# Designed miniproteins, single chains, continued (4): the designs that were tried, part 21

Each design is a single chain, and the fold is of that chain. pLDDT is the mean over its residues in the fold that is shown.

## One batch from the design tools (miniprotein)

Design m12698
Fold by ESMFold2-Fast:
Structure m12698 (fold): chain A 91 residues (1-91)
Amino acid sequence: SVAEARRLTEEVEKRALEMARSGTALSRDTGLSIANEANRVSGQSLEEAKRALLEFIDRVLAAGAAVEKIDAAGGQAMRDVAEEVRRLVEE
């Protein structure tokens, strides 16, 4: 339902913002990007919101893997934020 999607997206936004505040610059940028995506999909159905968030997280994980080749700590920070949020979306 839309109410369930709203609860999920609010929890994802909150966690992503927490990780943005406690991390490095790449953790901050990654957390803010995920929070923004959660807000963007908050009006969708639960299934649509979960799909969009998981697709976005997969893109962040791929970006983190690429960044790790030139900045191992930065790439790992991006992946850590994405993996934590993925756990929330998957329940």
Scores: mean pLDDT 83

Design m12699
Fold by ESMFold2-Fast:
Structure m12699 (fold): chain A 82 residues (1-82)
Amino acid sequence: SQEEAQAYLAKGKEALARGDPETALFHLYQGLLIDPDNEEMRTLLAQTIREIEKGEHDPRALQRITQLISPEALAAAFEKAP
């Protein structure tokens, strides 16, 4: 449900706020499975993936999420304005 997706978004934000991007990735991933068009969740997921890559966290988590989000959505989320 949309309410469930919002709950996962909130949990993801809490995890990021306390410096736990791996837990945030899991919650944002679950929420995005429910609401794949949620731009806020997609943006926050991209930010979380970047933090995990930078921190050298579990690379399998990144592989799992990239299989579940369209390549176009992931590319758009990582897009940087010059």
Scores: mean pLDDT 70

Design m12700
Fold by ESMFold2-Fast:
Structure m12700 (fold): chain A 76 residues (1-76)
Amino acid sequence: DREKELEEQYRLALEEIERADIPEELKELIRRLLDLTVEGLKLKAKLKPGEALDAEIQAIQAEIARLRAEIDALEA
């Protein structure tokens, strides 16, 4: 079950972020990026051939790109 695998990987990733010795604001941005990534993957997994969820997926990808840029700025 792909959805169960994503949920398990998400949980493990959250534990990894929580254990990391990095600033809390960076942890929050990484958690947001992870949440959006998982949500996008779940939507894509439910998309059947010919279904029009492209706009919703594109909106999530745009927000992911924005959060990645914000994380990069904090790491610099």
Scores: mean pLDDT 70

Design m12701
Fold by ESMFold2-Fast:
Structure m12701 (fold): chain A 55 residues (1-55)
Amino acid sequence: SLEEQIADVRALGDQAEAFVRKLAEREGWSPEELERKLQAVRDAFDRELAGLRAA
């Protein structure tokens, strides 16, 4: 269902952010690089959610 697809996309987005934070700690990324990567992830998942809601 559309509701299940939205829930799955949100869950994947949360997992992606968690992964990026762990990767940042492991690789020693600057706070600026971490924020840039997190914003890119958020923007990508926001676009997917907007597409699902518009369809």
Scores: mean pLDDT 86

Design m12702
Fold by ESMFold2-Fast:
Structure m12702 (fold): chain A 64 residues (1-64)
Amino acid sequence: SIDDFKQQAIGALQTLVDEASTVDPEKAKKLYDEAVKEINAAKSEQELRDVFIKYSKQIHDLIE
């Protein structure tokens, strides 16, 4: 279901945020909070995928 996909997406982002928090904890937390809000608001698998790609890229950019 979409709810299961949302939980998987949040779990994957949590792992990435934990790594990014070693570099910039304030920005990592802000991006994670925004991502969780948008993931929970997503009404389709496509919208969820787009949100996940957007935030995973932004959080990953903090590490590099």
Scores: mean pLDDT 86

Design m12703
Fold by ESMFold2-Fast:
Parts: sequence; structure tokens; C-alpha cells
Structure m12703 (fold): chain A 87 residues (1-87)
Amino acid sequence: SELDKLWEELIEKLAEILKEGGESDEVVEGFVKLMRSLRSSAKTKEELLLKLEALRAFLQKELADKPETREKVIEAIDEAIERIEEL
């Protein structure tokens, strides 16, 4: 589906940002698994958007000490939210 394509695109983009930000391969792999789990647990587009907004808030707090990585991550999530809302 278009939603699954947008979600995989977001996963790839976030993984790249985290790797460039200095996160280990193990941390990035764990994050990718988390992202796929969030998608699998969402029954509707609306549920997925709520989960993505919760993830956004969590990452904004967790990456507070890495402002450049945080800015790129939040921008990628905000772009994905807009694109998913238009489906």
C-alpha cells in the first residue's frame, strides 16, 4: 500500500540520520525493529499517526543532547505525518 511505502521510506531516512549522528549499528537496528512493530500494531491510518506523534515526542526528549540529529529526525517525522494525512 502507499502507507506501507511511506512508512518504509521514513524508516530508511531515520536510520540514515541516526547512523550519521553517531548511533551504533545495534541501536539503529533496534530502532528499525521498533518502527516496524509500531506499523504492525496499528489497525488504521489514524492509529499509526497517533503512534508516530507519540514517537516524535519521545525522540524530541531523548535526543535533546544531540540538537542537530534531533532537528533532522523531527523534520523527517513531520514530513511523513503530512504525507500520511493526505492519503
Scores: mean pLDDT 87

Design m12704
Fold by ESMFold2-Fast:
Structure m12704 (fold): chain A 62 residues (1-62)
Amino acid sequence: SRKEELVQQALEIVKERGIENVTVKELSEELGVSVKTLLRALEIPSPKLLKPYLDRQLQEQE
């Protein structure tokens, strides 16, 4: 699904660069979508919750 594709692509970027070294804007630009589109696709209510969400997803992929 689009959500699964975006999550996997975002996690690849975060793994490569480190979550502390990537902004929400940079993630959306690299994924080829607006911040609004990215948040809606991932069902995240605000930009400030995106990085915590991705960090949790990354930790759950052991």
Scores: mean pLDDT 79

Design m12705
Fold by ESMFold2-Fast:
Structure m12705 (fold): chain A 73 residues (1-73)
Amino acid sequence: LSPTARRVADELFEMIRSGELPVGEVFTARELAERLGVGVGPVSAALRFLERQGIVERRRVGRTTLYRVLDPY
């Protein structure tokens, strides 16, 4: 991860831990980037990192890529 994507990943993880991004919420990288006031690139990189950690699920629906917060327990 770039330093920016790492910061975004840390921020997203804290939002999930605190319940600000609740388990089961579905969103696009663009929607999340708008909410955080950051670029889509760093958000997409952070989400792919969290996907590899099993924290979020990635689904493709047509041309749209959706992410869902997973229950870690």
Scores: mean pLDDT 81

Design m12706
Fold by ESMFold2-Fast:
Structure m12706 (fold): chain A 71 residues (1-71)
Amino acid sequence: SMSVREQALRRIEEAKRRLREAMERLRTSTGEEVPRAIGEVLRAIGDMVEAGLQLRRVGVPQEEVSELLAG
C-alpha cells in the first residue's frame, strides 16, 4: 500500500493537473461560463492547499511543500 506521504504527493500532482485544466478553462471562458470556470479554479486551489497541509501534518517542511505546489 502507498504511504501517507506518497498518497499526499499523488494528490498534489492530480490537484496541480486539475488546476492547470481549470485555469485553461478560465482563460478561454466567456459570458455565463466565467463564474463556473472561477469555481473550478477555486476548488482546484482548495485541493492543493488540503494536500499541502496533509504533507505538513506528516512532517514535510513548508519550504518543500511550497516547491511542490509551485512546480
Scores: mean pLDDT 82

Design m12707
Fold by ESMFold2-Fast:
Structure m12707 (fold): chain A 93 residues (1-93)
Amino acid sequence: SLANEIAEKITEEIMKLIDKLDKEKQEKVREWLNEIGEKVQEFIKAVAEGKLEEALEILSELAGKPMPDVSKMTPEELVEMLIEILKEEIEKL
C-alpha cells in the first residue's frame, strides 16, 4: 500500500541517521519516536488517503510551528518535510 511505502521511506531515512549516533543518544531517539509514533502514523495515513490539509496540521504539531501554504505541495514534498522535521528534532536530543 502507499502507506507502507511512505512508512518504509521514513523508517529508512531515520534509521540511517540513528545508526550514526552513540548508544545513549540512540536510546533517547527510540524513546522520543515511541512518544510521537501515533502522530507519525496519523500523518502517513493522511498522506496515503490524500488528506493533505490533515497531514499539514500534523506536521505543524510535530514541528511546533505553522507550516507554509499546501496549495502547491505534493504528497512527496509533505513526506520530505516530515523527514526533515524528525531529523532536526533528533539533532536537538
Scores: mean pLDDT 80

Design m12708
Fold by ESMFold2-Fast:
Structure m12708 (fold): chain A 85 residues (1-85)
Amino acid sequence: ADTLAGNRLIGLVLRAIGALIEGNYEEAIKDFQAAADLARQHGWTEAAEKFEQAVEAVKNGDVDKALEYAREGIRAFDAETERRR
């Protein structure tokens, strides 16, 4: 049931990373925030917190930290979906 939401979340994170690499911080913030909101709606709390930290890192101009939080968020999402197996 959560597969479509999971695919949407990964798509949002990949779009945010692409925007961040292109220097489009406004789009990166929007996409990371959308990923965080989607994760919270589905109870993926650790992933949501990491994507919210990525938003704050982008706002501070810290691209390397934003990318690290995005990676940690995906890792948390994978761990949370594996725990439900």
Scores: mean pLDDT 83

Design m12709
Fold by ESMFold2-Fast:
Structure m12709 (fold): chain A 64 residues (1-64)
Amino acid sequence: MKVEVKKEGDTLYVTATVGDTVVRKTFTGVSEEEAKEQAAKEALKATLQKILDELLKQLEELLK
């Protein structure tokens, strides 16, 4: 996983990359560490959810 931070004034632009999944988040009034942690959580969640949703969607259609 790769996490990059850009600071402009009081705003933090965070880009988190997990495999082919890229999540961009904007934060104001938080620490760089907190911003990185939140972006990383969202990137991991999005990656896992994408895999799970595809499998569950196929399963749900078969159960109908």
Scores: mean pLDDT 78

Design m12710
Fold by ESMFold2-Fast:
Parts: structure tokens; sequence; C-alpha cells
Structure m12710 (fold): chain A 71 residues (1-71)
């Protein structure tokens, strides 16, 4: 499972914002850059909701917490 899929599923479980639609959008080259920014913002929001360190970095602890949430 890649980071994008993990973030989309986690946002659905926690009741995320409109960024969920943006994460799922395939888009063109300009939209790919937007997706990267949206991913970082989604990671920060999920870290805050899960009570983790809010740094926007998908480290091992963040990824494990997201995987556990998505199961």
Amino acid sequence: MNLRELLVKAMRKLGGTATLEDLADSGDSPEEARTSVVMRNAVRELQEKMGLKVDGVPDEETLKALEELVK
C-alpha cells in the first residue's frame, strides 16, 4: 500500500476534509504538484487527530498508526 492510498483510507475513517477528493484525483502534471502539498497537509491533520507529533512527515510511527486505523 502506498502513502496516497493509506492517507485516503485514513481520511475516510476519521472524517477528513475536501482534501480527500484531491488525494483521489488523478489530475495532470500541474495537479501532481498539488497532490504532493495535499498529502503533507493530510499527514499533519491525521497526526493531530491521532495525537502524534505533528510534523507532516510520514515516519514509521505515523505509517503504522495509519495502517492500524485503516484495518
Scores: mean pLDDT 65

Design m12711
Fold by ESMFold2-Fast:
Structure m12711 (fold): chain A 67 residues (1-67)
Amino acid sequence: MIDEKEVAEAIVRMYLGMARYALRQGRIDDAREWLELARKVAEKYGITSPELLAEIDRLEAEVEAAR
């Protein structure tokens, strides 16, 4: 069995953790970079987890609001 989706989900969760941390530190550009990486991995590997997709959307909205 190919565990590439499981590995991709773990990577997405890691990037989301980094984005949350960067946002708490006021590092908006770093948070945006981590979110872009999370989104690319999720799209490439077809991640459809509602929890992960909702978290990406939520953090993306927070980054956009932090002007």
Scores: mean pLDDT 81

Design m12712
Fold by ESMFold2-Fast:
Structure m12712 (fold): chain A 62 residues (1-62)
Amino acid sequence: AALSAAQEARNAAYQPVVKAANAVMTEAGAKPEDIGALIDKLIAAGKSPAEIAEELEKLAKE
């Protein structure tokens, strides 16, 4: 990696969250602001990136 391993790991960990957020915005028509607020709330609640991605995927499927 051109940057530190910690930066690379952080980017990789949040890649599923970004993908799931894009799916919800595209498929369900959710506003980026609403999805951003939900992600921030889940991070504040101590959810892992994998848990956040799972919650977003559930929203996209409903």
Scores: mean pLDDT 73

Design m12713
Fold by ESMFold2-Fast:
Structure m12713 (fold): chain A 87 residues (1-87)
Amino acid sequence: MEARRERELAELEERLKEALEKGDIEEAVRVIEEIGEISEDAAVTAYANLLRYVEEKGLEIPEEVRRRLEEAAARYRERVAAVLAEL
């Protein structure tokens, strides 16, 4: 199970890099959502990197994509914050 999940995460991370190289933010968001189904921590990290990449490159994003990014950020941040609050 673990080796399979690690391979799936590696494939998704590779796909995320390809989406970012193409400037395809819609694909990047979808890939991060899939990463989140396997690893919440990896998704949060990928999401933070995506936001930084968009800001650094000055990419223009459609409103629908931006809204999905905001929803994903809120969802993952709240989950991480809830876990940390119990520690």
Scores: mean pLDDT 71

Design m12714
Fold by ESMFold2-Fast:
Structure m12714 (fold): chain A 74 residues (1-74)
Amino acid sequence: MEEYIAQGEAAYQAKDYLTAGEHYAQALRLAKSVEEAERLAKKAVIAYLLAGDEERAREVAQEGREILKQLGAK
């Protein structure tokens, strides 16, 4: 988990937004709390949108919503 977040942040600072989105999406799949999943889903969506990849942004937003529902988000 932590390694994916760190890699995502490093890629984001380097303006490699596609790679940042991929790493945040991987961290999202390992999230165990609503707060953690919501934060990571938002970071992944923003990174993909900055990369110009609207389709991946939509896909990770949907995946994030499903994970949030499983973790008990309303």
Scores: mean pLDDT 83

Design m12715
Fold by ESMFold2-Fast:
Structure m12715 (fold): chain A 100 residues (1-100)
Amino acid sequence: PQLEETQRTIERGERARERLLKTLEEFGLSEKGEEFLRRAREVGKLLRRDFFEGLKALEELQEELRKTVLSVGSEEVAEEMVRDLRDYTLGELARLALES
């Protein structure tokens, strides 16, 4: 069922948010973690309003996070965090779809 899949997407996003914040906290970047999540929520809203502008904003946000993590961690950790940021953004988009 679509509703069940949407709920799973939201739950995956919440787990991704928790992992992302914990990892950035371990690097001493907690403030940046909250900022990336705030921007991800705005990207989710933009994806729903203007899909192509939202995709561009998501790509830019993912690249900024990748560069930030690569300055303090490995490429593997950077790719994991970029995936978590994407999962959280999609979860927020899914939440907006349920609220509409």
Scores: mean pLDDT 85

Design m12716
Fold by ESMFold2-Fast:
Structure m12716 (fold): chain A 101 residues (1-101)
Amino acid sequence: SSSMNQLRSLMQQMTNMINNGSSISNVASIIRQIIDLSRSTGNRTPIDGLIQAVENSGNTDLANQVRTLRDNGDYDTIRNDYSTPIAQSYTNYINAQNAAA
């Protein structure tokens, strides 16, 4: 789907930014774009993909908090309060994967 292709593009952009030493603030801007994509389309695919990436990163509690907000339609709280925690979580995960290679 178009939303899945946009999610893949944004996730790849985020990974490239982390690999290039980008700030958490810059990574959080891409997280907000993924959240906005779900809001604008009414499609859960982008936000679900982001939640799955957080869970795969080992942050089950954060993933569950974001799922609860998603289920309540509270995208403003995800965008305002969770974009930076999600960015930090994903950055730590990519850096750990790179260190293990």
Scores: mean pLDDT 86

Design m12717
Fold by ESMFold2-Fast:
Structure m12717 (fold): chain A 69 residues (1-69)
Amino acid sequence: GPVTVEDAKAAAARASAWSGLTVTATLEGDKIVFTAEANGKVGTGTAPLGASYDEFTAAGVRAVIEATD
């Protein structure tokens, strides 16, 4: 079925649970932007709206890695 913004939010929630950080997913035009923050540093990961659930998961993980690097 079509991937929804709720699938992106679920991926953000899993990244939050895995990392201990707050990860959010925001729809910006035709893409989803995942954002994480640690110690005042912001990390982001992006995936197109039509991306797979695994691509949303990877984008959430990317946001955490950038926030903590």
Scores: mean pLDDT 79

Design m12718
Fold by ESMFold2-Fast:
Structure m12718 (fold): chain A 75 residues (1-75)
Amino acid sequence: LEEVAEAAESLPDEEAFARILAYLEERSPEAARHLREAAELRARAAAEKDEEERKRLEREALEHVARAREAILAA
């Protein structure tokens, strides 16, 4: 589970992300929820023109990734 948490933090691959989410939905629905929220925040950050707002969205995404990691390790 710790290996899955580390992979989730550094995912570049869309297919790998989908596989991790599917796995987590069965084992830790809470972790899956946080990872989806992180992905949504990153998508918003990519579309954001204001540099300060982009940084804020990126920080919120990282916070959700950290919470997902904690939920994975607790499962």
Scores: mean pLDDT 73

Design m12719
Fold by ESMFold2-Fast:
Structure m12719 (fold): chain A 82 residues (1-82)
Amino acid sequence: SSEQQKQLQQIAKQSTNISFRILSLAVELDFQGKTEESQKIIDELIKLQKQFDTAVQNKDIQKAQQTLKQLEKLLEEAEKLV
């Protein structure tokens, strides 16, 4: 439905913004010489992006929201390492 499409679009915008911030922090970690920690964050980000794409393909709003929460947790973990 158009309402479900709007919800998915809003979640996608939030996921994109959080993903850019995570990537920025991973780059900062690599510049600090924390290359292994940076790579682990990037690997988890890629995994979550794939999970989000699957949720969008299936129009699974609940799974998309769960993936957004996992991205928020990854952001918090990345911020603690910087």
Scores: mean pLDDT 89

Design m12720
Fold by ESMFold2-Fast:
Structure m12720 (fold): chain A 62 residues (1-62)
Amino acid sequence: DEEVEKIGEEAAKLGLGLGHAQGVAQSLLDNGATPEQALKVLELAAKGDYEAAQKAGQEAAG
């Protein structure tokens, strides 16, 4: 999925592992998240704000 690849590349620029970022993005998109929501979760995780990342992921997947 081209969206997963693009989101993964953006997250990799923030220091996340590309494969990990793509896996998270795919999971979020499969659960109804938008590409923008998936990227936001990964941006928060890259900053080390795991609580905010988890909340954003739950909101995106609901």
Scores: mean pLDDT 78

Design m12721
Fold by ESMFold2-Fast:
Structure m12721 (fold): chain A 88 residues (1-88)
Amino acid sequence: KLKELEEINQKLLERLAPLVERLRANPAEAERRKAEWREEAEKLAKEIEEELGLSPEEALQFAGVIAVVGRENKETLIEMYKTYKELE
């Protein structure tokens, strides 16, 4: 299971690297996107709280990651989180 955790971390980094590079190159775009991500995260947080049994704070943080990475990756991120939680 530790090997699965390493693979999940590697895949997550590979998926986020292009977005991180783009936002680092354009701080103005990052600031505008923060407002959009916050709104999207607030909408998703309740669903994540109910689905994963997270606290409101944890659910909001997780929903924020989904908003940044894109909703199309929601199921992948949920599966990654469940794998992490199972290892604890």
Scores: mean pLDDT 70

Design m12722
Fold by ESMFold2-Fast:
Structure m12722 (fold): chain A 71 residues (1-71)
Amino acid sequence: ADAPPGGLNRKVSTPPSGEQLAADAIAYLVEKLGRELGLPDEEISRLAQEARNDIAKGAEIVAELMKRLAA
């Protein structure tokens, strides 16, 4: 059979929480700002992952990227 038997969506480890949504939003901002600055993908990925792990850190990262953009 050529069909997906069961949910194969990113291992499905997603509890519906505001923390998760906030982390995703901040990670998205980090990626957007990193691209605007022309950062390499590895830097953007690292920063986005930091933001996802700690929302407060993510906000600080966004602020730092905004500073670089304002140059």
Scores: mean pLDDT 72

Design m12723
Fold by ESMFold2-Fast:
Structure m12723 (fold): chain A 83 residues (1-83)
Amino acid sequence: MFPTQKDIDEGRKLVSKLADAARANGASIGAINLASGYSLPMITGAIAAKDEEGLKAAIDYALDILRASGMSDEQIAAIRKAV
């Protein structure tokens, strides 16, 4: 199903919350931009499809990008708790 404007807005809000949590936990601007940019279409698609497992996978993918940037497991756990 094609994403509605509501699905797009919900996806953007979730990615904004993820970005704010990442910033609060010391993520670099570059890491936040990569995690947000790559995860936004996945998150929006999962919301539009009502795919709860796909949404979790999209969030995990964003967190994996942040982990690859040098963030600790404790920082990643704090970001996960915030979303």
Scores: mean pLDDT 86

Design m12724
Fold by ESMFold2-Fast:
Structure m12724 (fold): chain A 100 residues (1-100)
Amino acid sequence: MELEEILKGFSEEDRQALLELYELVKNKKIDSEFLEVIRRLAENPEVAEKLYEGLKKVLTPEEQAEIDKIEDVREKTAYGLLKIAERENGYEDLLEALKS
């Protein structure tokens, strides 16, 4: 999967945030910096909704059941991003889902 090709459909700000998140996941840095990037992405409701639509395609039924208990779409998105961060190719699967 070509990351740059997938990101061409996003705004410049969205692309920067997604690239930051991708680099953190790639380096397995799920720490305060990773959480700060997720917070910034989830802060914009429009971005959070777009990410959540992609997340619904890549989450397991068990993870989706946990997310269904969360009311706020921004919190759903943050939780989903955390869940896929430790998966092999989880973030790449999300970006592919967002492309289509």
Scores: mean pLDDT 69

Design m12725
Fold by ESMFold2-Fast:
Structure m12725 (fold): chain A 87 residues (1-87)
Amino acid sequence: MSPIDELIEYLREVKERLPTLSKEEILQALQDVIDRLKEAGLPDEIIKGLETVLEKMKTLSEEEARQMALDTLDFLIEYLEVLKEKE
């Protein structure tokens, strides 16, 4: 499995868990995602965007944070799938 395939699988697993996570667990899960994407060498602009989303989520309700995390993971999965097709 390529590094991109492993990242996509990981993001899908995080997404599947989101409905059962508390706000604190959602924030931790998104931080872990950001850290893995940094290690994978994703562009700084994407990482900064994700860090901004994470900071905003700290000020939101649990339901709003969960929805924002779902939308963010959907965006990342689609982005990585497009990158995979170009390999």
Scores: mean pLDDT 83

Design m12726
Fold by ESMFold2-Fast:
Structure m12726 (fold): chain A 123 residues (1-123)
Amino acid sequence: MEEVQRKREEVRRLLTLAAEYSDQAIYYAENFNDFETAKAYLQKAIELYEKALELLQEIALDLNDIVKQQMMQLLASGKKILEKVRALVNSETPPTAQEIENARMELENVFAEALKLVDAELE
């Protein structure tokens, strides 16, 4: 239980940092049309979200089978959204601020649902 709590707090820390980097990506795309800087910040956010997904997968190993299966489905969804975000970084077409914001909202919803599952198991 203590280990699950530590990993949950680390997930929250990573998500806060990822949100900050995604805000910077939106800011540079919207205010400066600086898509190179926007992509660089978006790449940093992707790396933090990937690490958060890895920690949630580790937490899932300590959950009951039903909650573990629900968590694995959420993590699979999160990975697909991250693949879409990575495609925006690798595209020759500059990502719009709206595309970055929409992807961020989809990811935040996945992480919110995943953290609810963890919080329910921690009482």
Scores: mean pLDDT 83

Design m12727
Fold by ESMFold2-Fast:
Structure m12727 (fold): chain A 84 residues (1-84)
Amino acid sequence: SMALEEAYNLGRKYAVAQEMLKQIQANYASMDPDQQAIADALAKKLQALLAQIQQRLAAMDPAQREAFRQGYEEAKKEIEKQLK
């Protein structure tokens, strides 16, 4: 079974991957074709990672889900501070 630290780290990774995908989507129209090609490849990898983490989240017990949520919320706060 998954350790609580692993669930916490998955929550952090999920928040980072979501923000990276959001930034790609926000900036996509201003990119040149070479930048868009790199962004497309990265977006596919990020979407695959999010799907894999969602599958693992579905199998988590309540303690693992709470650790995941803590990691997600903490990473999200850190990202918000760095963007301001």
Scores: mean pLDDT 89

Design m12728
Fold by ESMFold2-Fast:
Order: C-alpha cells, then sequence, then structure tokens
Structure m12728 (fold): chain A 67 residues (1-67)
C-alpha cells in the first residue's frame, strides 16, 4: 500500500486536476484555484513525488493560461 503522505499527494493531485477541468470547461481560473494547485505542487515537491510534481506543474501552466 501507499504511505499516508503518498496518498495525500495523490488526493491533492486529483483535486487539482478536477479544478483544472472545471476551469477549462468554464474558461475561467480563480486566484483560489491557482493557489490550490501551487500548494499541492509545493507539497508534492516536499514529498519527492516526481510524477505528481510533473502533473501539477503542467496543470498550473494550463490554469495560468486561463487567467
Amino acid sequence: GVSEEELDVEVRTALALIYLAISKITGKATDKDIEFIREALDYARRQGHEESVAILEEALKELEKLK
């Protein structure tokens, strides 16, 4: 099984992707949505979860394009 820290990273990454999907559908990104992804990315970096870091960096770039 995954550690609690790895599970937390994966859950935060999934939520970030949901926020990105909603923003793409609506054509709008809020400062709160951007901040959530930044916090998720910082957490993933601290945990050394390279796959989630790559996913979240791409998600942040896409979300910032909508701002």
Scores: mean pLDDT 80

Design m12729
Fold by ESMFold2-Fast:
Structure m12729 (fold): chain A 85 residues (1-85)
Amino acid sequence: KEEEEKKKEEAKKRIREVILEGSSESARHMGETATALAEGKANPEKREEYRELARRHAEEMQEADRRTEEEIKKIEEELKKFLEE
């Protein structure tokens, strides 16, 4: 049980770090998306260029979210295997 508690604390710390890293990256891309959308509205002649830029940044945000989700799942699976032993 002592080893189980240590593994749980280790997993919690790793998951928290993964979430913080992923959230920071996602927030940055969200900011870039918002900036591109604002520029597009302020500059109608370049609206399509900024719309495409916003789409790219939104895709980068989705990629960051997916990567975070995958890393968390890995940690959860490692913990489950340890607890099943």
Scores: mean pLDDT 84

Design m12730
Fold by ESMFold2-Fast:
Structure m12730 (fold): chain A 98 residues (1-98)
Amino acid sequence: MLTPEQVELLRRFGEGGALVDENGNLITKAEVKDGKIILKTEHLIPGDPRKPSKVPTTLNASLYVFAKLLGLEEDPEDKYPYTTEHPTVKKVLEMFGL
C-alpha cells in the first residue's frame, strides 16, 4: 500500500498536477520498453502554472512512484523509507537490469 505522501503525489499527477524528479524536471510520462524504464521529462519553466509536487528526497521513493505509474504490484505493508529490499523497488531495479 502507498504512504499518504505517495497517494497525494499520485493524486496530483492524475489531476493534472506536476511530478518532478530529484533535479526538478517535470515527469510527463513513464513507460517500460525492453525491460527498461523510460521517463519523458522536460525542464520546469519558472512561473509554470502547474503546481509541482515536492521533489522526492530519495531515489527509492521516486522509483516507487514510477513503479505505481507503470502499474506494478503494490507492497501490502507500504514501508518507508523504501530500500533495495522493498519488493516494489526490487521490481524497478530488475527493470534496470540490476
Scores: mean pLDDT 50

Design m12731
Fold by ESMFold2-Fast:
Structure m12731 (fold): chain A 84 residues (1-84)
Amino acid sequence: MRLRYQELPIQQLQDGNLIGRVLGQGDDGRRILGTAIGNQISGQLSVQIEIDGRRRNLGQQQISSISSDLLRQRARDGALQALS
């Protein structure tokens, strides 16, 4: 299945939190929002997906280094996983 997507700018929040988001649409026309939240201090990364307004948590990880590219990639991977 192919995902058409747009990467959104990384948001920087207080307390070292960064948010990466991907807006996508599946081949079946479903709208998908992938969100990856990473904390640069704790190294905690979480991924959440929203499909037509329904939210699901896809997991949490400990990562030694949180980058903007990693957050964008994880948001995209979450959106792709939701279509499978």
Scores: mean pLDDT 76

Design m12732
Fold by ESMFold2-Fast:
Structure m12732 (fold): chain A 66 residues (1-66)
Amino acid sequence: SALEVAEEAVKLAKDGKVPLSVLVKLAEGLSDEERRILGEASREAFDPETGLIDAEKLLEKVRELL
């Protein structure tokens, strides 16, 4: 599920952040709706200064969208 992907991203995070490529790999096998939720949350959690996703913010946003 999108929630499980976000929880796994938190576990894999270095200094609280993950690259987009890690999320893409974790998102393999998600449904279209789950990918939509994860995509919305990723957009909100993206830090343009680092080019990385804030994993805790991603988890928060996925929970808000469920």
Scores: mean pLDDT 82

Design m12733
Fold by ESMFold2-Fast:
Structure m12733 (fold): chain A 65 residues (1-65)
Amino acid sequence: SVEEAVKKAKELIDKGEVPEAIDVVAKALGVSPETVSDYVMSYVMQGYSIKEALEKAAEIILSQK
């Protein structure tokens, strides 16, 4: 599930594996890693943590199916 992918991705971020975290979420959503990365960067620039940004990126992409 997307929720399980986000949980695993947060664990990867704790290990410093940010590109791998983005990849896991992108695969679960059926989108490119670049799509996820663009949303994550946008939310980080708004003041969210990387983990919060990743969760929000997954939510917005899933809503735009």
Scores: mean pLDDT 84

